# Designed miniproteins, single chains, continued (2): the designs that were tried, part 26

Each design is a single chain, and the fold is of that chain. pLDDT is the mean over its residues in the fold that is shown.

## One batch from the design tools (miniprotein)

Design m4922
Fold by ESMFold2-Fast:
Structure m4922 (fold): chain A 91 residues (1-91)
Amino acid sequence: MKEESLELLKKTPKEKIVEGLDKQVEMLEKAAEYAESLGAEEAARLAREAARLAREAKEAVEKGDYEKAVELLLEADRLAEEAARLVREAE
């Protein structure tokens, strides 16, 4: 839930949050490339949009805007789940 995610972010060292988000962006970019290789254009688009939101969440964390970061990450997770569903259908 949003409130629980916000509490976890506030208790986690900023450097570890940033590292985790960098890894999430890398994974989403790789997922988009994989989706493109399957011809799943919509999945690739959603994965890239999720990566963009994760990058914006990283910037929000670096600025201390944890509420904005949580909102962006929840939307990124939603798009990533939809992209993963479409990739599985294309396999």
Scores: mean pLDDT 82

Design m4923
Fold by ESMFold2-Fast:
Structure m4923 (fold): chain A 69 residues (1-69)
Amino acid sequence: SKAVEELLDAEVELSLKRAQLAIAKLQGDKKAVEELQQEVAEAEERVKKAAEEAAKVDPEAAKLIAGKF
């Protein structure tokens, strides 16, 4: 379903943003850290909403995706 696909996409985006934030912190890029902290917060909110919608349509698929991230 589209809700399950959105959850998968949202989890992938969050993982990538968290990785980018970790790299920016390691490099000491303060501006990138501030921007990526905001992007991670937005990606976390996206995952939360996508997980709620996916759980309404396909709770088993939603649990499987959450368990992989």
Scores: mean pLDDT 88

Design m4924
Fold by ESMFold2-Fast:
Structure m4924 (fold): chain A 69 residues (1-69)
Amino acid sequence: DKMKKEIEEVKKKMDEQKKRAEADTRAAMDNMGFSEDVKQDALAKVRATGEERKEKEVAKVKEEYLKKS
C-alpha cells in the first residue's frame, strides 16, 4: 500500500512537470516567433521525454521497494 501511494505521488508530480514543460516550451517558442510546425515537433519531443522520465521514476520506486522486501 505504501509503495502504491508513493507511485501515485510520483506519477502526479511527473504529470505536473510534464504539463509545465509543455506550457513553458510553447510559451518560449511563441515568444521567439517559431512556426507552428516547429512548435509541434518540439512539443512532441518534450512529451516523449516527459513520458520516459515518468516511467523511469515509477520503475525506480518499484525497484526500491522490491529491494526492501
Scores: mean pLDDT 81

Design m4925
Fold by ESMFold2-Fast:
Structure m4925 (fold): chain A 86 residues (1-86)
Amino acid sequence: SKEEIEKKLDELLKRVRDLVKRWPQATPEEQARMRAELERIAKEIESLLKKMNDTQALQQLRDLAEKRGLTPWEKALAAFELYELR
């Protein structure tokens, strides 16, 4: 169960990296679809962390959401980076 969740998190993070890599070459229409996918992935990551009872990562995600001056895109990227750090 825990190993399956960690594998799923790794797959989602790899997808985020792919989206970030493709972003500079994407059309405005593609960028809109990529944003929607990133938001979906972010929600799925939060759901998986709750299943793992990772209270520290969840608190960091909530703290990030409260920061002003960051775009939703930048908040999503920072959240994914928190999940990759250990």
Scores: mean pLDDT 66

Design m4926
Fold by ESMFold2-Fast:
Structure m4926 (fold): chain A 82 residues (1-82)
Amino acid sequence: RPLSGEDFKAGVIDVLRRIAAEHPEQAELAREAIEKINSLDFSTPEGLRELIEILRELAEKSKDPFIQQVLRQYIEELERLL
């Protein structure tokens, strides 16, 4: 079932909250990403592109392969909505 932009927002925020809880060294980056994401309009292509860029930056800063894989999956699904 295709996910809406709001479904992606909820899923991404959940992943970021888990990153902050399980990886305290990344908690500040995850919190900043959540704050940026909450300011985006996911009903627009511009908002979806900004979300993709935030997730790419977070994936590049993360050294955990599992987190990188999860973020990459969200990026691929978001790109399908564009």
Scores: mean pLDDT 73

Design m4927
Fold by ESMFold2-Fast:
Structure m4927 (fold): chain A 88 residues (1-88)
Amino acid sequence: SLLQKAISELDKAIKYAEEGNAEEAVKHARKALDLIRQAAQQSDVETQARLTLVEMIVYEAIRAAEQGRFDEAVELLKKAKEELTKLS
């Protein structure tokens, strides 16, 4: 499913953020974001609202990683993954 692919991309983003690799962390987080947006377009209103919340968390994680705030990026990416897992 799109959500399982997004979770896989978030796992990669977490790994790279933990390694302090901003470029790869952001790359995989953006791939997850695209997959989440695609899933939202195919979802009912309640699920779309929850996916929009996850999109905001991933977007914050991207900004944290771009600013070298890797601990915050990891925490936000893990939170996004937890929320997607509840929907999968």
Scores: mean pLDDT 89

Design m4928
Fold by ESMFold2-Fast:
Structure m4928 (fold): chain A 72 residues (1-72)
Amino acid sequence: SEVEEGLRRLDELFKELVEALRAKDGEKARELLEEMERLYEELKPYLPPEYQEGIERQIEAARRAVEYYISE
């Protein structure tokens, strides 16, 4: 259940990151990305490889979005 709650938190953080980018708040988006990365590292030992792949792809997408915004 803690793992399920953590996965819901990851989804919530991603949505918050998208909203931060929409608001042009690069600092908040970076902070949210860092929080997502920390939470994923905590959850990773409890996740099957399939879920790890999916989450890593989502984090990579978030990272690229933050980099794009900051690079502009």
Scores: mean pLDDT 82

Design m4929
Fold by ESMFold2-Fast:
Structure m4929 (fold): chain A 59 residues (1-59)
Amino acid sequence: GHPLSEEERERGARSLREALLAGGASEDQAKTGAENVRAAETEREAMAAAHRSLTAAGV
């Protein structure tokens, strides 16, 4: 996958956190999901982390 910049990771993490909270996920789930996106080195890894977090939260 394409390498992510720090800005892209932060924006993705914030968007995922907002989506998780809007979908009824707990603050802990939203925080963990955001941290997993921040830890991603590529867009593919970030998308996989986001999908796992959304699925785990039932969103």
Scores: mean pLDDT 79

Design m4930
Fold by ESMFold2-Fast:
Structure m4930 (fold): chain A 64 residues (1-64)
Amino acid sequence: HMERLWAETEVALLLMQGAVALKAGDYETAAKYFREAVDLARKHGLETLARQAEEMAQEAEKKI
């Protein structure tokens, strides 16, 4: 229970950091944060968050 909630919170923080980097035009940093979010989400079986993070990572990578 608690491990999943912690992982969801950490993924959300990584997605926020990536979004801030995207807004600043730092696409490389944004992609790195989104990729970290994908890895953490998949490690903890958070498939929906992993999919969302994957889409955000691909979008950031297209702008590099």
Scores: mean pLDDT 83

Design m4932
Fold by ESMFold2-Fast:
Structure m4932 (fold): chain A 98 residues (1-98)
Amino acid sequence: APPTNVTLSAPKEVKVGETFTLTVTYTHTGSDDVTVDWYYQKEGEERVFLGSKTLAPGTNTATLDFTAKEEGIYTFWGVATTSSGATAVSKPVKVKVK
């Protein structure tokens, strides 16, 4: 079964050049590993893969730092995938960069 309650948390507003943390939290009761992938899309641009982390059973939170290089609205989401290939996607969150 896929992970449940996959949520990405980020600040609502940051300054250009500021580093902030993208936190993905999920529920998975299986004994297999979960890989968390982070994506973003800046307004008017293509989707970008940011990175991934593989977490052992019993871990429910993954973090990735991001530094905004230019102003605009960035939409972030996380994807949690089990070792068996079952996938769940977070609700997208928007960060305004000024």
Scores: mean pLDDT 85

Design m4933
Fold by ESMFold2-Fast:
Structure m4933 (fold): chain A 91 residues (1-91)
Amino acid sequence: STYDFYKEKAEKLKKEAEEVAKKAEEALAAGKIEEARKHLLELEEIDGLLGILRGIAKIEGDKEAVEYIEKVLDEIKGKIDALKAALAAAG
């Protein structure tokens, strides 16, 4: 189904985002601010790719896929916002 296709792609991007967010958190804990900023940019790129995936799902009329991707986007946005706040506090 189209839903299974989008879910699989979104889950792969979510896993990549979780790995990148962990690297950013580890860099922050180590005082490696520039490395943490690099990982934040990588996380923002994954967010952008999920936005594109959501757009394609909307064009195809797969509302269930759109809702799933939006849930993943909300989780990633939370991580981005937390990292931005931590970086602002560190610099």
Scores: mean pLDDT 90

Design m4935
Fold by ESMFold2-Fast:
Structure m4935 (fold): chain A 83 residues (1-83)
Amino acid sequence: SESEITARIVGMVLRIVGHLLEGDVEEAVRALAEGAESLPEEYREELIRAGVSALKKMGADIREALEKTEIPEELRKLIEEEI
């Protein structure tokens, strides 16, 4: 259901922000990638866009975190496109 997926996306974004508030950009990026993998393909771009927007607004070095985090290539590309 759309409401269940929306709630999951909101929860995932809050988790990403939580890691950022703790200063752990690498874990925030990992949580973003794991969240995207857990969603149906049609919702992955929505989560990545929301997550990257939050990361950028909080001044996170997303590119450096991507270099230090093991992420599937397809998800890495989606994240890089939103930076």
Scores: mean pLDDT 83

Design m4936
Fold by ESMFold2-Fast:
Order: structure tokens, then sequence, then C-alpha cells
Structure m4936 (fold): chain A 68 residues (1-68)
């Protein structure tokens, strides 16, 4: 449930993003999350946050990781 919700939130952040690199990373990670456990999803979200260039989106992704 929470992993699926996180994946959907990443897709929403990608749609709002003006940065093509961030958008690609967000969508790629969202697709991966659907096959991961909550622990694996948290690790993936933390890695994603380090790759993101937009500071606001980075913070939101870190907040999502904390929810898992």
Amino acid sequence: EKVKEAAQRLEELAEKSENEKDKGALLGTAAQLLSLTPEEAKEALLRLAEELEDEEIKKKVRDLAEEL
C-alpha cells in the first residue's frame, strides 16, 4: 500500500518537474518501486533523492522515504 502510494507520488512529482533529468529519474524509480519491499523502496528513494537536482523535489522524495 505505502510503496504503491509512494510510486504514484513520484509520478505526480515527475509531471510537475521542469527538469528532464529529474523527471526521468522520478519515473524510473516509480516503476521500480512496484516490485520492491518497503525496505528496498526506502533505499531506492534515498538513492533517488541524491540524484535529483531540484532541491524542493529532493526534500519531498526524502520525506516519502521516511514514511516507509
Scores: mean pLDDT 81

Design m4937
Fold by ESMFold2-Fast:
Structure m4937 (fold): chain A 57 residues (1-57)
Amino acid sequence: LGEEIARIVDEALEEARKTGNYEEALQRATDRVTELSRKHGEPFRAAGRAALEASRA
């Protein structure tokens, strides 16, 4: 649950920090988390939202 989402969010956040393009990186992470949520259901969606919200910091 957390490991795969954390990897996706962390990779996107790192790229955003290097390029300064948070919007594109967040959109990419959101798409990936949404696909995982479709596979695993609500637990993934909740965890993905929390991780993306943390990346706003």
Scores: mean pLDDT 70

Design m4938
Fold by ESMFold2-Fast:
Structure m4938 (fold): chain A 61 residues (1-61)
Amino acid sequence: SHLEEGIKYAKEKKYEEAIEHFKKALEEDPNNQEARVHLAILLDELGKKEEALEVLEKYRP
């Protein structure tokens, strides 16, 4: 799944690939809270704080 691929890339420190897979997971299932949280944390850690907040708000349960 895109969620599993995103986690794998993040673990390998391939952050841009991880972001794209988490975004694809949310495109396929907007209620995927695990992908939402992983994407938001990763964006925040990369200094993309505004994008992280946008993800949390857009995919809010």
Scores: mean pLDDT 87

Design m4939
Fold by ESMFold2-Fast:
Structure m4939 (fold): chain A 87 residues (1-87)
Amino acid sequence: RARELLEEGKRAFEQGRYDEALRKFEEAVKIAREEGDKRLEADALLNIGMLYKSMFQFEKAEEYIERAVKLYEEIGDELGVKLARAN
């Protein structure tokens, strides 16, 4: 469920459909949280951050990237932390 929404969001993002991508990523975050899937939650939050950067909404982008970093830290995903901080 959440993984499918994440992939749908990525496709919408690639096609420039930012409103649809944002909705899909937000749904992915919600479902991943309900399922306790912190990795999918972090991945979806990172994609929301990248989406806001593409829209030049840097303050919102930073907020979502920071949330993703905290989740990657909680699960011990050092590569996820580094990649999120690099973006």
Scores: mean pLDDT 86

Design m4940
Fold by ESMFold2-Fast:
Structure m4940 (fold): chain A 102 residues (1-102)
Amino acid sequence: TLLEQVEAIPGLDPRLRELNLRALREGWPALVVGRSTDPALADHLVERAAELIELAKRLGVELGGGISPRASVEASLSLEEVLARVDEIAARLKAEMEAAAA
């Protein structure tokens, strides 16, 4: 499973590991990171991702179609690249909220 793949990543920062597990439980593989390129970005990513997961749950939106843990590791996906995806997803969720309010 994707969960087993995340658990198999050696030396993963505990905060990123917990984020990866939470993202997989909520169906948001786009947040899965196999490597940390900058420890200073880890806290920011965790905070931003947690906000979006909670927002998606409130809206009943499924956050899926992202990258598997293996693909994230093999593709050298950086924390900055994941943050960019988080911001893209946030913009789409806001657009859906505005459409629903109309």
Scores: mean pLDDT 54

Design m4941
Fold by ESMFold2-Fast:
Structure m4941 (fold): chain A 57 residues (1-57)
Amino acid sequence: GPMAEAAGRAAAEGDAEGAARAAKQSGWNLYGDMARRATEAGDGSGAGAAAGAGGGS
């Protein structure tokens, strides 16, 4: 969904805060933290998956 796409795009750009913010819009702080961690590790797919798990699958 749009939040997973936004998180994945932010992660690809190295924007950990943007990825976490998009994932938090799925309604769960845990997914925001997962997206931030994945982005910091350079894992855009993991950041997008975290956002998708929260509300956009």
Scores: mean pLDDT 64

Design m4942
Fold by ESMFold2-Fast:
Structure m4942 (fold): chain A 65 residues (1-65)
Amino acid sequence: REELRKEMLRLIGEILRLIGEIFDLERYLAANPDDAAARARLAELQAELARLKRQMEELDKEMEK
């Protein structure tokens, strides 16, 4: 269970990093709405965040059993 806790903390760290980057990019896009490359990167980061949240949910389920 300690190994699962360490993995959970690692995932939380990655999620927080992505949330920060998404927030910065959303702020940038509010000032630069026509930047298609930035919009595409935002979509990519949001997809990666969803993937990590899914992985975290799987670990959480395993830790509860």
Scores: mean pLDDT 80

Design m4943
Fold by ESMFold2-Fast:
Structure m4943 (fold): chain A 99 residues (1-99)
Amino acid sequence: MSPREELEAVLREFLELARRELRAMVAAGKVSDEQAAELEALLEEAAFRLLAGDFRGAIEAGRRLIEKLKELGADEAVIRRLEELLERAEELLRELEEE
């Protein structure tokens, strides 16, 4: 797998995990409609940046999303996995930028 293909796969896994956690938090009543809308907007921004090939922008949106999820009481194991995925994405992006 190329570094670019792996980066795209890692960021897609990040977005899918974050969407599942948002749905779980909504179902558990942990977030208001306004807070859910803010998280959905950050997810949409990260997804659109990824589709545009703006990997740095997608990672930056992902970091803001993790901070909001932490503030709103997301599951610690999910947060840990999201942080691991973004760290891997940053490593892969550095490899691409060094070429």
Scores: mean pLDDT 86

Design m4944
Fold by ESMFold2-Fast:
Structure m4944 (fold): chain A 64 residues (1-64)
Amino acid sequence: MIDEEAARRLFEELSKDGSGTLTPEELQASPLRVTPEEFAAADKDGSGTLTYEEFLELLRRRMA
């Protein structure tokens, strides 16, 4: 399983505007190089942004 503390720090570093969510642009510009398909799969509610819980699911899928 992913380290929650490491994931939280990464989330905070990527969410530069302090919104508490990640946009597709922030994730694509990150070292993670998240594809639009991976983003859409993690965005369960279709909000167009990832919450911290959705971000954790994205990281878990990459480790599976």
Scores: mean pLDDT 72

Design m4945
Fold by ESMFold2-Fast:
Structure m4945 (fold): chain A 63 residues (1-63)
Amino acid sequence: MEDFNEDDITELMRRALRLAEEGKYDEAIEHFQKALELARKNGDEAAVQTIENMLKEIEKLKK
């Protein structure tokens, strides 16, 4: 897969984590959602579950 591979998902997740560390929760959520869509398109169930858990934690922190 040229356009949708594990490296693309990993990079989106890294960017999202950095944004969350900076307190930019809305931007972090956006990047995690992009990674989630790619993981779902690839059928990567492990990545889907990991990203969903990360989204849940970030949404909890932005309250």
Scores: mean pLDDT 77

Design m4946
Fold by ESMFold2-Fast:
Structure m4946 (fold): chain A 70 residues (1-70)
Amino acid sequence: MEELKKEAEELAERVERLAVRGYVLGKLSDADMAAISALLKEAEEAMKKGDYEKAVELLREALRFVESKL
């Protein structure tokens, strides 16, 4: 659990950093940012419920989405 919690926190920070960079560079649209924000919100809700495995899955999906647009 603790290891997955740390992984979720690190993935969330990485997704946020890459999303900001992609948006500033014009590679992510407002719609793309909304999709990323929705995944981050779902991951936060999973973490609040102690479901760190689901949070990591959602954050990996968000990371893949951001990387696919870069």
Scores: mean pLDDT 83

Design m4947
Fold by ESMFold2-Fast:
Structure m4947 (fold): chain A 111 residues (1-111)
Amino acid sequence: SPEEKLERAIELGEKGSKEAVPELVELLTDEDEDVRIAAARALVKIGSKEAVPPLEELALDESAPAMVRLLAARVLYEIAGKEAIPVLEKLTKDKDERVREEAKELLKELE
């Protein structure tokens, strides 16, 4: 199952279709770290702004694991650039120190 999900994420990224965005956002929450990383890379390769609203929601979802929120924030930064600033500013106050540090670093890169 994790191997099939990994192959699926890679395939969706290579095809580059924006229709893959909902499936790839779901894979960002997968139990397997390699699947999450592959989904993140695929979303960045596709570069669709349709990923922005669900990535904003995921990055700010306090019920999601810190590493998933951090990954969503990084993908949002890569796709949206300066449009990510409002979400990144909120994440500088996140409950997890790693998320706060990453958000501060990404904000510095946008100055």
Scores: mean pLDDT 88

Design m4949
Fold by ESMFold2-Fast:
Structure m4949 (fold): chain A 125 residues (1-125)
Amino acid sequence: MEGLAQLISVKTLLNAGKYEEAIKVAEEIKKRYPDIEPWAYQLIGEAYFKLGDYEKAIEYYEKAIKLSNGQNARAWLNLGKAYAKMGDLEKAKEYFEKALQIARDNGNTKLVEEAEKLLKEIESK
């Protein structure tokens, strides 16, 4: 509970554009509260993405995906976004399609809409 509450501070830093501070705080919280590691990896990946470090963002999204046994639709969606920023549109499409499938399977209508929008953007080149 305490560790999860601390992740709210990381989200606040991300929303404020303090990406490097968000990474530092998330790494510290993850070290103190190992049970929140899946959520911490997701937020660290988002911070690196906002900083333009897409290779590090990919690394952390892949860690979040492994901890979810491949069922984290948001991490797949974010992985696709990172590859799109790097110009790898084929991998981006693959990961958006994976995110869409998982989001449909679990009834996450918001993620379905996001994935469909991103797929249309890729198809328009």
Scores: mean pLDDT 83

Design m4950
Fold by ESMFold2-Fast:
Structure m4950 (fold): chain A 55 residues (1-55)
Amino acid sequence: DPRATESTRLTDQGLAAFEAGNLQEAVDYFQQAVDTDPSNGLAQRNLAKAQAALA
């Protein structure tokens, strides 16, 4: 599924941003990943973690 592949790529970009300390960029990538494939549990979990890190 092209959407699942794209969601995975966006999740990887979000993880790279998170590791670099770019928390807002990480949230943006993880939100895009969830929007692309709402069934992507890894993106959902990482979005919640990145949002919590910003709070």
Scores: mean pLDDT 87

Design m4951
Fold by ESMFold2-Fast:
Parts: C-alpha cells; structure tokens; sequence
Structure m4951 (fold): chain A 56 residues (1-56)
C-alpha cells in the first residue's frame, strides 16, 4: 500500500496528465481512482486537499 505522501503525489500526477490530454477534472479524478485502486470519493478528497494547499 502506498504511503499518504506517495498516494497524494500519484493522484496529482495522474490528474495533471489527464487534464493535459483534454479530460475534465472529474474524469481525471475518476481515472486516478481506477489506476490507484481507491474510491472516486477518496481521490476527490485527496485532490481537493492538494488544491487547497496550493492556495495557502
């Protein structure tokens, strides 16, 4: 199982890659969840927290 830091980094990486391919943020999060074997809700929470940290 990935550490919390590794999981966050992988979610951000996959989301950025999928957004660069022209996918919506919601689709990018769903793809990250599927690839990492976590729920969409978990992936969305991780991504939302990462976005909030960028606003600090």
Amino acid sequence: MLSKEELRAEVEKIVEEELARGRSPMQAVKIAAERLGISVDEAMEIYSEAQLEKLK
Scores: mean pLDDT 78

Design m4952
Fold by ESMFold2-Fast:
Structure m4952 (fold): chain A 70 residues (1-70)
Amino acid sequence: MSEEEALREATARLRRRGEEMRALGEEYLATGDEELKKRLEEAGREALLAEADRVAEVSPEAAARLRALA
């Protein structure tokens, strides 16, 4: 798997996870709850790190780019 292929697949998985988190994002926008914001930021960082670990064995370069975004 190339760096480009690994990043494309990771991006697709992150996009799906983002859609699942949309309701919490909308709740934060409605309430201004800073704990929800913190949970969303932590969930996003964890998702990026999990995808980096997943692709690290096939593309260390893709993993490094995902970790830099976390």
Scores: mean pLDDT 76

Design m4953
Fold by ESMFold2-Fast:
Structure m4953 (fold): chain A 68 residues (1-68)
Amino acid sequence: MPRELLLLWATRLAKRTIEDALKQGKSLEEAVRIALEKVVEWLKSLGYPEDVAREIAEEAVRKALELL
């Protein structure tokens, strides 16, 4: 999968997760942590090693925050 497409999907997942957590009354810090963990797990399920998954997840969460 092209890295750009993977990052786009990861960013969409992170944004939805953050929005859902905030709507439930969670803090932004908690929402970010939940989103990061969820994106890492999703990337690992696709066969990415943990270090690569965390790097992409951190970038995706950062981009998702810019879109809020």
Scores: mean pLDDT 84

Design m4954
Fold by ESMFold2-Fast:
Structure m4954 (fold): chain A 62 residues (1-62)
Amino acid sequence: SAEELLAEVERILEKLRAGEATAEDLERANQLLVQLVLLGHTEEAQRLGRELKRLGEENGLL
């Protein structure tokens, strides 16, 4: 469900904020964002994608 996908993305964002995320976590989050777009949650996916990119760059994963 979209709720489960959103919860998983948010857990990965929390790991990024803590400096504990891996490149595999970042790839997983990107795949989940694609699924959110396919489910019609485009605005939420875009917001999360911007945060993911920012935190990924700050953690040296991008």
Scores: mean pLDDT 86

Design m4955
Fold by ESMFold2-Fast:
Structure m4955 (fold): chain A 70 residues (1-70)
Amino acid sequence: MEVEKAQKEAEENIKKVQDEALKRTRDLMEKGKKGTEEQRRKYFFEATRVSVEAAEKILEEKQKLDEIKK
């Protein structure tokens, strides 16, 4: 069934987005701890942005998956 395939693809995409965002966020925060105060602010801000973008993308994938389900 195409619906089952679409659901698996959406779940896989969500997992990839979560994993990538978490990894990037952790790397950025770790770099911030090693850098200057200005660098820490920039990395922390970028990490926040990555998290927000990931959350929005995950929500979009979930909504698309829900739309396919009936």
Scores: mean pLDDT 78

Design m4956
Fold by ESMFold2-Fast:
Structure m4956 (fold): chain A 67 residues (1-67)
Amino acid sequence: SMALQKEIGELARKARELVEQGKYEEALELYKKALDLAKTLSGATGLVAVHEVTEGLKEVEELLKKQ
C-alpha cells in the first residue's frame, strides 16, 4: 500500500529528526513502529522498507550505548 509506505517514511523521517536532537529513546520508539508497519508489506517493497528501517534502528541502538 502506498499509504503504508508513506506512513513508514514519515515515521523514519521523524525518528531521524529526533536523532539530530539527541532524543534517541524517542527515535527508537518511532523506528520500532516503522519496522512493525514495514513487516506487513510484501514483496520487494517490504524487503526494502524493512532493510532501511532496521539500519536506522541499529544506528539508534548504538548511539544509546554511547550515551
Scores: mean pLDDT 83

Design m4957
Fold by ESMFold2-Fast:
Structure m4957 (fold): chain A 55 residues (1-55)
Amino acid sequence: MTIEERAQRIGEAARDNVLTEAGASPEVAELAGQRAKELTERILKEDTTAVRELP
């Protein structure tokens, strides 16, 4: 699975949680989802950069 695909799933989960659990507006929930996606992509990219297959 690509970094982008995984980040999208995390963003959708965050959006849904903010909408249903926190009772926020759809607009606020979308912003939360976008932030979660961006942070997840950054974290996964850093992990990928640091991890190398060594002999």
Scores: mean pLDDT 71

Design m4958
Fold by ESMFold2-Fast:
Structure m4958 (fold): chain A 56 residues (1-56)
Amino acid sequence: MEEKINEIKELIKKYVEEGMDPKEIARLVSELTKDLTPEQKREIAEYLAKILEEKK
């Protein structure tokens, strides 16, 4: 479900832009992705890591 993945990516961008703590963002993303496939979870985790790296 690509739509769900894109929605989560947009939420990650918003949370990072709002200055939310990276650990809290990771926790929320983990909850949002719990029902996704391992590959989809990995894609989201890689995206989160990249966005957090760019913000620093």
Scores: mean pLDDT 76

Design m4959
Fold by ESMFold2-Fast:
Structure m4959 (fold): chain A 58 residues (1-58)
Amino acid sequence: GELEKLYNELKELLENGASDEEVQEKAIKLLNLAEEKGVPLEEIEKWGEELSKIVESK
C-alpha cells in the first residue's frame, strides 16, 4: 500500500546516502500517513528501529 511504499522509499534513500533534507521530508510524509491510517505505535517504533540501524551503519 501507500504506507509501505513510503517506508520502502525512505529506507532506500537512507541506504543510498540521500540528503538529510530528502530523508526528513519522506519521514514526515510517512508519519503523517501512518497517523491518518491509525497505524499502531508498535509498527511505527519498529520502522524507527530499522531506519536507525541503517543510519548508524553509515
Scores: mean pLDDT 77

